# Designed miniproteins, single chains: the designs that were tried, part 54

Each design is a single chain, and the fold is of that chain. pLDDT is the mean over its residues in the fold that is shown.

## One batch from the design tools (miniprotein)

Design m1861
Fold by ESMFold2-Fast:
Structure m1861 (fold): chain A 72 residues (1-72)
Amino acid sequence: MSAIEQILKMVLNVEEIKDEDDFFELGGDDEKVRALITLLSQLLGIEVPEEELKKLRKVGELKKYIEELRAK
């Protein structure tokens, strides 16, 4: 959980992040989605589909989805 939160903070260049925050309202865009996918792959060994990740706007939903991928 904390590792995913740290990666999201790095990608968005923010000091704090909450589950109710919207990734795109925090300055996220298609480039940052690709950066997030790259970091998740490199740091956690997770392959994340870009289209599925783009459907998830809320930080809490992103965290849950990534945690589910880690559990499989």
Scores: mean pLDDT 78

Design m1862
Fold by ESMFold2-Fast:
Structure m1862 (fold): chain A 77 residues (1-77)
Amino acid sequence: TFHYNLAKYYSKGGKHVSPGNAATAGAEGAKQKGIDAIDAGLQAGREAGYLSHGGYYVTLKEGAKAAEQGVKLAENR
């Protein structure tokens, strides 16, 4: 399952990042690479190796949403 695979990644010593920090990294990645917020959130979550309450899909969705909001905020600044 996705939760199980994410837990394996985390326990193998993946980089520990809070969901908020992962979302920020995703937003920065999206801006730099010109990719959409969902792809940025997915990539940031995988590379950050974080595990949050609510499971993998919920974490991915929240990360992508926050990344999109971060990109929009940066563009308006």
Scores: mean pLDDT 46

Design m1863
Fold by ESMFold2-Fast:
Structure m1863 (fold): chain A 56 residues (1-56)
Amino acid sequence: SALAEEAERAGVRGLATGGEAAGRAAVIDFAKRQGIAIDPAAPLGELGRAVADQLA
């Protein structure tokens, strides 16, 4: 889907496996833009997993 392609280009899935603090902010911002429900206090891996689940 177009959303999944955008997430891959933004590196959202990649950030979930080895991202930095800056990657956390990027994942949160992406989720907010797409209307994906996430817990902004969760670990980066959990954030990436939540986004990936919405794209599956």
Scores: mean pLDDT 64

Design m1864
Fold by ESMFold2-Fast:
Structure m1864 (fold): chain A 76 residues (1-76)
Amino acid sequence: LEELIKALQDAINSLKTLLPDMKDKEKVEEAISILQEALRAAQAGDLDRVREHIKKLEELGFQSVALALKELLDKV
């Protein structure tokens, strides 16, 4: 669980750092919001909710990030 929480925090920080240089800021901001919701769910121990938010990231086009997070979730 701690690894998943850290990965979610790292993903949020990475996207926030890149946001000023992105052309499609709206999509990146949406991804950050989804990651923040997933982080809150992970901190509450709601793994089903985390899985649903990871699926939303995949649908939004953030496949690599979603796959990495799903792999960590499956190890919990």
Scores: mean pLDDT 78

Design m1865
Fold by ESMFold2-Fast:
Structure m1865 (fold): chain A 106 residues (1-106)
Amino acid sequence: MEARELVEKFKEKYTEEVRKVMERLNEKFGEELESLPLDTSDEEIGEKIFEALKELGYEEKEAYRLVAMIMLGSGGLKVARKYAELAEDEETVEAVEALEKIVAEQ
């Protein structure tokens, strides 16, 4: 229950930032990202998003944080956790762990 509140608060705080980043990604890379096979692994999707963010001029740690947030929103929790830890962003790591706990309880 507290985990759900933490995820909801995190979503409320960062949804607009993530939406704007995804809009920029879709404008420049949307066709490439949409053409990925349906069986493409979450790890490969995360790597593609990271590369695209770097091409858009995001700094490495910021790109890691954004990959984690995007993958968290899409349900790619293992990849979201990996990139949150690489970003050294404790708030995003806590949000991923909270969502992992919610999913494990279902």
Scores: mean pLDDT 79

Design m1866
Fold by ESMFold2-Fast:
Structure m1866 (fold): chain A 61 residues (1-61)
Amino acid sequence: SDKLKKAKDIMSDTGGDAPEEDKKKAIKDTADKLAKDGVLSKKQADDMVKDFIAKWDEMKA
C-alpha cells in the first residue's frame, strides 16, 4: 500500500501551474510511467487517472 500512497503523491504534484487540460495529460503520462516501471499495476494506474480526470471534469461541468 505504500506504493499506492507514493504514486498518488507523485500524480498530485504533476502538472504544476499548467492549464487543466495539460495537467490531465501530465497525470495520465505519469500514471503510465509508474505502471511501466512496475510501481503500479495497469489497473491501479488506470483507476488513479480516471479518479483525477473525473474530478476535473466535474468541476468543468
Scores: mean pLDDT 72

Design m1867
Fold by ESMFold2-Fast:
Structure m1867 (fold): chain A 76 residues (1-76)
Amino acid sequence: MGEAELTILELKAYFELQGAESPEEIDAIRDRYRKEARELAEKYGVPESVLEDTLANIDALAERAKKQLEERRKAA
């Protein structure tokens, strides 16, 4: 089921974003997972609304990772 594949992709994105050391790396990871999400949605015929939710979740994870990175940099 395409929705389960997108959920697994979001989980993979979460873990990889947690390991990012720069905003540029976070952006690169986000862009790669957005591309993979679109490819999976096309492959499994996932509704555009579900794809849009997945892309929004990936974007939110990247923004949260950037904020956490900024806070770590301010504390260092």
Scores: mean pLDDT 82

Design m1868
Fold by ESMFold2-Fast:
Structure m1868 (fold): chain A 72 residues (1-72)
Amino acid sequence: QIDQLIDQLYAAIQNNDVRNVAAVVRQLQAMGISYQQIAQRIVAIQQQDGIADDVTVDSVVNGLRAIMADVA
């Protein structure tokens, strides 16, 4: 459930699909998942992929908030 949505969100981020990022974030928020919890899971995946040594939870939260503001 949540893991599948996080995987979909990560794929949307990798593809620069801002509309699908917004759609998945809205679904996660409807399930009671905060921006901070989403960002923590995304950072964990990026660290496993070896691309997240300069990425923080706060930077991902700010990025998600910016996307959500832009698509509204």
Scores: mean pLDDT 77

Design m1869
Fold by ESMFold2-Fast:
Structure m1869 (fold): chain A 64 residues (1-64)
Amino acid sequence: GPDEALKKAAQVGALVAGGLAMYLGGDTSAISTGSVTDTKLIGTGTTPKATGVVTTSVADFLAS
């Protein structure tokens, strides 16, 4: 439904926002903590917990 499409788009947007935030801040721990804030910048009524997993994945990939 529309909620699913919005949530999916918000997760993608949060991933991009998380990547930019880390590039500018250079702190992967901030990504994990601030994922909710990143989500709010991109989406409306997003799921912070699901977004947190996605942003943490990006941070972990870069830490590798």
Scores: mean pLDDT 51

Design m1870
Fold by ESMFold2-Fast:
Structure m1870 (fold): chain A 95 residues (1-95)
Amino acid sequence: MEELISPEAIGRYLADKLGISYAELRSMPVEKQIGRILRLIGDQLDAVLNDPSKQGEFDAMNLVITAYLTNESLSLRRLEELSREIAEELRAAQR
């Protein structure tokens, strides 16, 4: 069976990466959520431009962000194919 990361776990993980609580992220207007997410994407893009080995982590983070914005579950297998580290962090957030 496919192991799925729930939208709630995705939200908790993303809030942690943004340095805020999940409740704070959810209470925030969508425009402010997008602004913080764009800053995170910018930081990740800068990392990849300086180290191409970070491409998988960048792709995994974009998949997480897309799932959050569309309120969709993510396949843990797809995440592991891109970044084992991000997959393990999301598995921990789901507990």
Scores: mean pLDDT 82

Design m1871
Fold by ESMFold2-Fast:
Order: C-alpha cells, then structure tokens, then sequence
Structure m1871 (fold): chain A 57 residues (1-57)
C-alpha cells in the first residue's frame, strides 16, 4: 500500500541519516534488516524498491 511504502521510505531515510559514517553497502544492509522487521507485510520487491529509491537520493 502507498501509505506503508511512504512510511518505509521515511524509515529508510532516517536510518541513512542516523548512520552517516556507514558505507552504501552497510546502509543497504541496515535498511533491508529494518524493513524486514518493521514492515513484514511489504513484499521483497517493495522492500528492494525502497532500498533502491532511498540510496539513489
């Protein structure tokens, strides 16, 4: 759902902002772990899309 995707994107952005010293690979791992835990209702494809969108910013 778009609301859940928007919340997931914001959570991913917050994680990146909280970990500015982390590499892109480390940030990717942090986002994937967080989204799997906090947004289990999202499909793997949706989680991957959030990771790509946030890290492309």
Amino acid sequence: KEEELAAARQAARDLVAANPQASVEEQRQLIQEHLATRFPQLSKDDRNRVVQEVLAE
Scores: mean pLDDT 79

Design m1872
Fold by ESMFold2-Fast:
Structure m1872 (fold): chain A 87 residues (1-87)
Amino acid sequence: TEVLEATLNGHHYAAVLGDDPEALARAAREVARRLPAGRSLVGIGSPRAAELAEAAREIAAETGVPVVVADSRDGREVASAGVMEAL
């Protein structure tokens, strides 16, 4: 599992990349817990992204940090949690 972090204009971004959904969920949760809510985003990339949709919702609910999950094979978003929806 690889964790990449960046800060741009006071906003915090993290990408968690790997093949093991359990390790990815654990790493994403630890990262999200230490990032400031309201100005942070965690992305998870995995070929097993479909298995991470529930974990993403749990992490976003726990931390207040939005979580986006993408399939690393095609870059397609599989799930988003904690993202504010327009009406």
Scores: mean pLDDT 80

Design m1873
Fold by ESMFold2-Fast:
Parts: sequence; structure tokens; C-alpha cells
Structure m1873 (fold): chain A 65 residues (1-65)
Amino acid sequence: MDPEILEIQRLLHHAGYYTGPIDGVYDEALRAAVKRFQAALGLEVDGVPDATTREALRLLVPEPA
């Protein structure tokens, strides 16, 4: 179980891009959600949750109230 993948799943779920299980597994559904997020921001669409993609998620996803 990858803690970085769990964080990405939670942030994308909170932002409305990912609706799959939060299980720490990088699968095809999570890759598609990453690609949708990257496309929405004008980033390179490769589906890889690199440092730039993760930083953008933390900056743009609203904090839990």
C-alpha cells in the first residue's frame, strides 16, 4: 500500500475527478482521473502523479471544512 497513492486518491476524490476505491493501488481508473486533472490545468497529460501534479492538487483542492 503506497501512502503517496492514497493521498492522491483522496485529493482527486475530494476534487470530484476520482470515484473509485481509496486503496493505495494505482489502477486504470486512477490513471484516468490523473489525466483528467492534468488536462483541466493545462499540464502534460501522461497520467503520472509526479511532484508537479501532486503540488497542483494540494494547492487547488479546497481544505476540508
Scores: mean pLDDT 76

Design m1874
Fold by ESMFold2-Fast:
Structure m1874 (fold): chain A 60 residues (1-60)
Amino acid sequence: SMEELRKRMQELLEESTKLARDLLKGVRDGTLSEEEINEMVEQILKLTKEISKLMAEALA
């Protein structure tokens, strides 16, 4: 259903937004290693890809 799709997308967006915020803070504060930065970026990209896939499936 559209409600289930919306809920999943919202959950993924909220998680992505939190990670992006934590990443930006950690970079500014200098508290994150290069490995931690790369892991967080990869996780954000993964979540974004999942959202894009759900959108494509909804439009098909």
Scores: mean pLDDT 83

Design m1875
Fold by ESMFold2-Fast:
Structure m1875 (fold): chain A 97 residues (1-97)
Amino acid sequence: SEGFEKAAEYAVKGNALEAMKAIRDAGGTEEASLPAGMAATGVANQGGDYESALKAARKGAEMARQGKTPSEATDAAQRYGWEAGARPGGVGAPPPK
């Protein structure tokens, strides 16, 4: 278990450190917890909901496991969560300016 659901809950509250900790506490690796928590919080900060944050967290951990750098995993996972979830303007809306 990687604690993604709890990480998404903390991410929508703007708490990146607790989001990362939730993944580690659930048995996730340090390499997965950083991009997952940061991507989830990044999506939430752009107005993404819980579902967007959850998808970003899972994608960030997945990309870290594939050997992507933390920066690459975080950026790609944020984009994935933003595109896949509810956001201002609905599906396909660009990030807020």
Scores: mean pLDDT 76

Design m1876
Fold by ESMFold2-Fast:
Structure m1876 (fold): chain A 83 residues (1-83)
Amino acid sequence: SLERKLILVLNKHKDKSKREQLEALIDFVKENIDEKFGDALRKLLDEAETVDEAYEKIKEFVRKNLPPELAEAVLKAIDYIEK
């Protein structure tokens, strides 16, 4: 359910930049998972020198700080943007 909702949000933004798709993912996390967690992801995106650096830092933070099932859904969504 969560993975499906994430993919639907990303599909609405598929014609936008990778950065904008990642911002849409972060907004979804803030609204549907945890606001403070989403704020932490936004900070990682804003502090990264490149989008690729942001992906790696965000994936690491997700793996360390979310329950495994939620981490898997978010990581699959990030991988969907990266392709």
Scores: mean pLDDT 82

Design m1877
Fold by ESMFold2-Fast:
Structure m1877 (fold): chain A 86 residues (1-86)
Amino acid sequence: MLSIEEAEKLIDEMEAVVRRIAAEAARNGTQDARDALLQAEIDLGMSRILLAIAKLTKSPLTDKEAELLRKNLEEARAALAELEAR
């Protein structure tokens, strides 16, 4: 399981990665960069919904929800690395 505080930290890290993807998309101007940004924003939105539900229910995130948050962050990091390699 993952505490609300730990989930907030993961989402803060993902928000920082999404801001960097947005900067690269602005610099690059390609459809690939725009698609990468849109996907990262969707995944961040889903992660935020899970955190909002956890806060509303005052319950920690399940192991499956924690895995999804970590997966979304790692996928965003991978997308950023690919964009920065250009």
Scores: mean pLDDT 86

Design m1878
Fold by ESMFold2-Fast:
Structure m1878 (fold): chain A 81 residues (1-81)
Amino acid sequence: MPSIEEQVDAFLARLDELSPEEQIAETLAILRAYLESQPSISPEQIEAQLAAIRDEMATLSDEARRRAARTYALLVRHEAR
């Protein structure tokens, strides 16, 4: 399996080529991988948090969504180190 850092780097390299739905889906996949690595967070809490982020990103403009995706991806990359 690629590392979280590798997944983030690959996602950021392709971000502008992705559809809005793909941008959301890949952001959530990166966040899921990070949250599942945390011993204190239950599966139910992970699903609730990801659902909230998905719904928020779906309401954003294209520019704001790309900014949010980049911010979440970079945050996960930093925290995974």
Scores: mean pLDDT 82

Design m1879
Fold by ESMFold2-Fast:
Structure m1879 (fold): chain A 85 residues (1-85)
Amino acid sequence: MKVLVKVTVTFSKPTSNAPTVTITFSDGTSVTKTATKLTDTEFVAEFEIPASLADLDYTVTVTLAASDADLSYTVDTPGVSPLEL
């Protein structure tokens, strides 16, 4: 069984450079994906997380292109437990 985790990155200003999104789990496992452009300011990365990792605490890290390092952004995730309310 896998859980779908959707990470949305929204920039304060338009950019053409897709950020790289990394999810790091408390066991040291990490998954990395380049986000897909939805709008000039909005990018999404969709991950299929194995059930063994779905109950672990995780952190989301967004890596920006060097030209975009000074851009402000917000990250929207399903939360720390993908199956919890």
Scores: mean pLDDT 73

Design m1880
Fold by ESMFold2-Fast:
Structure m1880 (fold): chain A 74 residues (1-74)
Amino acid sequence: SPLLRANAAALAEALAGLTDEQRAEVTAALLAAGGALAEGDIEGAIAALRRAIEAAAANPAAVALLTQIVEELK
């Protein structure tokens, strides 16, 4: 997704504030979202991004960016 790529640097910076375990969980969810988008599965991508939001809940900047991406996919 162009939107995921455009926000990749901002997401990486926001994710740097997370623990290794939280970062791994968010990264797994983001990879799942990217895979769903590659297959044209918008609903699956939104579900994966919502999991990433939950995993990143301790970081408001990451939550804001991920929420914006979800809204753009609707």
Scores: mean pLDDT 76

Design m1881
Fold by ESMFold2-Fast:
Order: sequence, then structure tokens, then C-alpha cells
Structure m1881 (fold): chain A 63 residues (1-63)
Amino acid sequence: GLSEEQKQRVRETANALRSLTPQSVIDKLLQMVDDDASKEEVRDFLMRDLGMTEEGAETILDG
């Protein structure tokens, strides 16, 4: 699972994207974090479902 700091960054990213992204996708991202999804699973979701680059997803997860 993600560290608390990584979970906070993902939650902040989800909140920033709420106006640009369907609520179902945002809710799924937040649920993955709460369900202790792996860093790789969250990274893959950010890339595939939110359309982020690999570098962008890594920046969000690692800071």
C-alpha cells in the first residue's frame, strides 16, 4: 500500500481533478487508496483512467 504522505498527495490530486473528471472515476481512485492498493495499481489507474503520463503519475506518488 501507499504511505500516508502518498495517500494525501493522491487525495489532493483527486480533489483538484473533480471539475475535469467524472465523479465515478474520482470515487474509484479514492476507494483504491482506502483499500490499500499498491503504488503500481494506483500509478496504472492514474495513467489509464485519468490519462496521466508515467512521469506525471510518478511525480504525484513520489512528490
Scores: mean pLDDT 83

Design m1882
Fold by ESMFold2-Fast:
Structure m1882 (fold): chain A 81 residues (1-81)
Amino acid sequence: SVSVEQAIGLALRAIGVLLDLGDSVPEELKELAREAVKKLLENPDNEKAFEALEAGIDHLEAGDFEAAKEAFEKAIEAAEE
């Protein structure tokens, strides 16, 4: 199961990736990533939200912004369950 420590670790990774990529990431996608992080931290034991956020960050690092957007949207939806 996802722990609070694991959720915080993933949130820090997300922030680091967004800072590293900077202005190359569309603002709308940055907003989705921030919302997905926020939702995970509100419900840190949500494994589906964690997995979807992790996938979104992986896609973001790979430069696949469409897949990243879908993954962040999935993370937000899972966190609202």
Scores: mean pLDDT 84

Design m1883
Fold by ESMFold2-Fast:
Structure m1883 (fold): chain A 76 residues (1-76)
Amino acid sequence: SAADDILALARAGAMEAIVRYLLRELERSPSDEQREGVLTVLRRLAEDPAGAAVLRALLPTITDPEVAARVRALLE
């Protein structure tokens, strides 16, 4: 799947860069369909311990409160 391919790339040393990119895409997504696509990948990354750790570290840097709430929900 695309989410598994992205996780493989992230594990190769690009985790923080990929998470930062996906968080920006989530904020910029004009449609519910695009937001759900980004959230699906972020959920897959959050299931990985390294991905979850990066998301927790970046959570305080998220300025959009709706994006912050969505990301916090992935870590519960």
Scores: mean pLDDT 82

Design m1884
Fold by ESMFold2-Fast:
Structure m1884 (fold): chain A 67 residues (1-67)
Amino acid sequence: SNRKKAYQHLAKVSPEVSPQDLNDMLIAIDKKDSDKLRKIVEKLKKEGKISEKAYKHAMEAIKHVES
């Protein structure tokens, strides 16, 4: 399922993010809110809080939420 694939990609991001940011991303996936998920991910990238590898996984999660 798209939700399962989004969670699998988010699992690769989870070691690099705070529990609060992870929870907000999980809520966005559950609500199928790709815009909210993208805003969280872009903020984390701008703040230097996630690696390029984690950012790529987050973008894949967003694609699965948009499907």
Scores: mean pLDDT 87

Design m1885
Fold by ESMFold2-Fast:
Structure m1885 (fold): chain A 63 residues (1-63)
Amino acid sequence: SAREAGENALAAGKLALETGSKALAGVAIHGGREAIRLGEQEGDEEAIRLGKEAVRLGEQALK
């Protein structure tokens, strides 16, 4: 589901920050964008919120 995609992407983003993994940062960004897209189609505001947070954490991990 959109929410599960957002939750998984958020978990990857948190792990990317903890480990410095650029691969996990990429997973968080791409998965987060997919969660936003699906959440917008479904009207799931929580999935959109989770996806946006995942993208933010993934981008932070790339710095």
Scores: mean pLDDT 86

Design m1886
Fold by ESMFold2-Fast:
Structure m1886 (fold): chain A 63 residues (1-63)
Amino acid sequence: MELVTKTYTVNGITFEVTFEKDSPLTDEDLRALAEEWAKRLSDNPEAYKKAIEKGKEIQKKLE
């Protein structure tokens, strides 16, 4: 199947999610997944801080 990548930003953390185009996953399902990942990262402050700094660096380059 064809793969599609979507980007979601939750609580300052940017996630790239790749899934099959014909997948029954909706945009809402993908956002829920990103929110779960953001929560897990917030439960680990060190990983959360690194993810936010990396996201800011990428965003600055895309200006």
Scores: mean pLDDT 68

Design m1887
Fold by ESMFold2-Fast:
Structure m1887 (fold): chain A 99 residues (1-99)
Amino acid sequence: MEQVQKETVEALQDAEKAKKLGEKRTEFLRELMTEVVRRSTNPELRRAAEAARRLIDTDTLKAVGELLRVIGIALEDPQDAAAVQEAIEIAKKKMEEKE
């Protein structure tokens, strides 16, 4: 009885840690997309990043589709690749400052 209760508490704590990790990942993606919008001069890259940011909380699968589009655009243009790379570094720094 006591052993089963302890295992249940540990499982609930692990689930809460996983939820907090999921929330941090979602927030990182929002910050990343926000910085891509600020730094990109490509209207298509900005539109895809804005769509991903908007959909991330409401339609995760559609948000992933827009995120893949952002990656695809970045792979085709060195300037867009540089903008995405700079956005990643700034989003990481902002997430560290929020901790």
Scores: mean pLDDT 74

Design m1888
Fold by ESMFold2-Fast:
Structure m1888 (fold): chain A 68 residues (1-68)
Amino acid sequence: MTVPQESGLSPEDLARRLAEEGARLVLPVSQIKGLDIEKLVELGVEVEVVGDEEEEREFRKLVEKARK
């Protein structure tokens, strides 16, 4: 698949591409807050966080909720 602008990808398009490539989504918490984490988890994308312990703790709650 061809994507002209990678930074312009929607969360859904990014998740789909990562799942097809077998890659992990590694982003800071500030950018992840703008993503549909539930959609990413449903598509089987592995999501990994880069940030401080406080940010990782808050993000972990969102991931646990999404994996419901």
Scores: mean pLDDT 61

Design m1889
Fold by ESMFold2-Fast:
Structure m1889 (fold): chain A 85 residues (1-85)
Amino acid sequence: SDKEIKQQALERLDQLNDVLNEKWQRLDPSDAERMRQLNHLILQIHTALLNYSLGFISPEELLERVREIGEQMRKYFPDVEIPEG
């Protein structure tokens, strides 16, 4: 159901946001490339949530965007277990 898909997407987003917060807290401020990667991921999460809250995307589209963000995070942080949306 839409409610279950929405709940799954939001739970996955919370998990991804937790990983990003941990990486941000441990970030070397001189690592410009890593800072760029983290900022890009944060922007993608915020954009997905905003578009969903405004009704521009469905729960299914939100879940798909969460999967794409998770795949990008796995490319940037291959040593971290990231949930598949």
Scores: mean pLDDT 80

Design m1890
Fold by ESMFold2-Fast:
Structure m1890 (fold): chain A 65 residues (1-65)
Amino acid sequence: MDEILAEAGAVATATGWLLKGGSEKDGEEVKRQVKEQLINSGISEELAQEAADKGLALARELKEK
C-alpha cells in the first residue's frame, strides 16, 4: 500500500512541476506539497521525500528528451 501511495506521489510531483513551467522554485514547492499529502496519508517522511525527489528527477529527464 505504501508503494502505491509513493508512486502516486512521484507522478503528482512530476505532473505538478511540468504544469507550473518547470522552474527550480516551483519544483521545491511541488515537492513540499506532495510530501505533506503523503505524510498525511500515513506514509513515512523518508519515503515521501524519496517519492517527491524521484518524481521531479523523472520529469526533468522527460523534459530534456
Scores: mean pLDDT 74

Design m1891
Fold by ESMFold2-Fast:
Structure m1891 (fold): chain A 61 residues (1-61)
Amino acid sequence: SAEKALESLEKAKESILNDPRLTEEQARDILIAFVRMIRAILKLEGKDPSLAEKYLEELEK
Protein backbone atom coordinates (compact mmCIF):
# COMPACT_ATOMS: atom_id res chain seq x y z
CA SER A 1 0.00 0.00 0.00
CA ALA A 2 1.00 3.64 -0.37
CA GLU A 3 1.03 4.05 3.42
CA LYS A 4 3.49 1.16 3.80
CA ALA A 5 5.72 2.59 1.05
CA LEU A 6 5.84 5.95 2.87
CA GLU A 7 6.53 4.26 6.23
CA SER A 8 9.38 2.30 4.61
CA LEU A 9 10.71 5.58 3.22
CA GLU A 10 10.94 7.09 6.71
CA LYS A 11 12.59 3.95 8.16
CA ALA A 12 15.08 3.79 5.28
CA LYS A 13 16.07 7.42 5.89
CA GLU A 14 16.94 6.71 9.53
CA SER A 15 18.83 3.50 8.72
CA ILE A 16 20.91 5.00 5.91
CA LEU A 17 21.74 8.22 7.81
CA ASN A 18 22.91 6.12 10.79
CA ASP A 19 25.16 3.83 8.72
CA PRO A 20 28.75 4.65 9.77
CA ARG A 21 30.18 3.09 6.58
CA LEU A 22 28.61 5.80 4.40
CA THR A 23 29.76 9.38 3.92
CA GLU A 24 27.08 12.08 4.17
CA GLU A 25 27.20 12.51 0.39
CA GLN A 26 26.82 8.76 -0.25
CA ALA A 27 23.92 8.51 2.21
CA ARG A 28 22.17 11.47 0.56
CA ASP A 29 22.61 10.01 -2.94
CA ILE A 30 21.22 6.64 -1.85
CA LEU A 31 18.25 8.29 -0.13
CA ILE A 32 17.47 10.43 -3.18
CA ALA A 33 17.52 7.36 -5.45
CA PHE A 34 15.28 5.42 -3.05
CA VAL A 35 12.78 8.27 -2.62
CA ARG A 36 12.62 8.84 -6.39
CA MET A 37 11.79 5.16 -6.85
CA ILE A 38 8.99 5.31 -4.26
CA ARG A 39 7.64 8.52 -5.83
CA ALA A 40 7.59 6.89 -9.27
CA ILE A 41 5.77 3.80 -7.92
CA LEU A 42 3.17 5.96 -6.16
CA LYS A 43 2.54 7.93 -9.37
CA LEU A 44 2.26 4.74 -11.45
CA GLU A 45 -0.34 3.39 -9.00
CA GLY A 46 -2.28 6.69 -9.04
CA LYS A 47 -1.57 7.38 -5.37
CA ASP A 48 -0.63 10.60 -3.56
CA PRO A 49 3.15 11.20 -3.92
CA SER A 50 3.18 14.36 -1.76
CA LEU A 51 5.12 12.97 1.23
CA ALA A 52 7.78 11.48 -1.08
CA GLU A 53 7.99 14.84 -2.89
CA LYS A 54 8.58 16.63 0.44
CA TYR A 55 11.41 14.22 1.27
CA LEU A 56 12.99 14.80 -2.15
CA GLU A 57 12.90 18.58 -1.70
CA GLU A 58 14.61 18.31 1.69
CA LEU A 59 17.27 15.89 0.42
CA GLU A 60 18.01 17.87 -2.77
CA LYS A 61 18.71 21.08 -0.83
Scores: mean pLDDT 76

Design m1892
Fold by ESMFold2-Fast:
Structure m1892 (fold): chain A 91 residues (1-91)
Amino acid sequence: VEEAIKTLREAADILEKEGKFSYAFMLYYLANQAEKAYKAGDLETVARILEEAAFLLEVAANDPTLSPEAQKKLREYAKKLRDAAEEVRAA
């Protein structure tokens, strides 16, 4: 979960550097909400937030104004978040 929250913030940093401030803001917000849910022991909410963030990254990665490197990295991060959400749900 801690690694997944870190991945969220790293994805937000990429989007901010690419000038996609709305996506970056949403991901920082989701990372904060995931951290709060995790501290409260609400793993179901953590899993849902990670799934939502993965979907946002998949959508953002299709933006043709992003560098190919950024698009690839966001797709990799989306997969990591989906895998983390499944692992959290299985726990």
Scores: mean pLDDT 83

Design m1893
Fold by ESMFold2-Fast:
Structure m1893 (fold): chain A 86 residues (1-86)
Amino acid sequence: SSVKNSLRDQADFYKEMADMIDEAIKTGGSKRKEAVEKLEKKGKETGEAGYYILAEMVRSEKKLPAAKKELEAIYQSLKKEVDALK
């Protein structure tokens, strides 16, 4: 299903972003700039404001744990939808 493939691709993107933010937290900033750039690019390509909001959270050092939690929550939600589709 093209819908299932699209949702899987979105889930994989959010998992990648969550992993990059986890690395940024552990290393004191590694991958943070790359994660911001990837989120802003996705926002530009999709027109979805949520990606820009996440990028601003990642740009803020104080909001990194909140950004990770949000990215992981989106990933789990999308994965559940993928698993529900045949």
Scores: mean pLDDT 82

Design m1894
Fold by ESMFold2-Fast:
Structure m1894 (fold): chain A 77 residues (1-77)
Amino acid sequence: SLRELALSRLTSEKSKTLFRFLSSFYSLEEIANMSFEELLKLVEQVRDTLELPLSDEEIREVAKEIKEAAKEALRES
């Protein structure tokens, strides 16, 4: 599946955890097409909801990784 393909592109457990949660509510196409600022806000909201001990810098890096993984998975399909 495209979701499994995107998950395989993510390298850290924190990125995988946040992506698994986000992909339960948003399609890969929605994640790939939303602005970086919108995705960053959603990743921050998930961090806070799941009470993950991630800094703002880590959240920014996770958002970048998730966006690229979603875009690449859509291109490879």
Scores: mean pLDDT 82

Design m1895
Fold by ESMFold2-Fast:
Structure m1895 (fold): chain A 73 residues (1-73)
Amino acid sequence: GMSLQELQEVVITLAREQGLSQEKLDEIRKMDKGSVEQRLGDLVSQRIRERGMTPEERERLQLELIRLMNEAS
């Protein structure tokens, strides 16, 4: 399955793009895999809906999310 580091990097990348503070990014690095998965689900769903993305960015994000969920599950 996906490593914890790889999962954290995906979440951190998304959080950075959404303007999360450095303190919140550091918090993500301290989370267990299950906690990171739950945070990913909440953060990605909420921020994608709020921010809006180009079709290309949305497609790439959806593919990475699907890959992440399949490997983490």
Scores: mean pLDDT 68

Design m1896
Fold by ESMFold2-Fast:
Structure m1896 (fold): chain A 95 residues (1-95)
Amino acid sequence: WTWLFNDKDKNILLLSQVIVEALVLKGETIDKETEIKAFKITLRNLLAEQGHEFAVRYFLSNLANYLGLSAEQKKKLLKAKSIDEVKEILLNAIK
């Protein structure tokens, strides 16, 4: 996920928005603005403390399990090359 670091603050915000959208579609009753802010902080801290590749892979694996993604969908998510690809994979998995 080298693309995440091309504009880290922007991409973390966009990733947080996609995650919250996926959770709402799964049926979570959350305030979008508050949860986007919370995920933005969580992702920033995770990347700062544990190093980028391991932390992102670990977080996405846990999120994918929670959202009920298949093994094939999880593999696609870990290989995603952009925010748009992450959004497509997560939202298409939740129906």
Scores: mean pLDDT 73

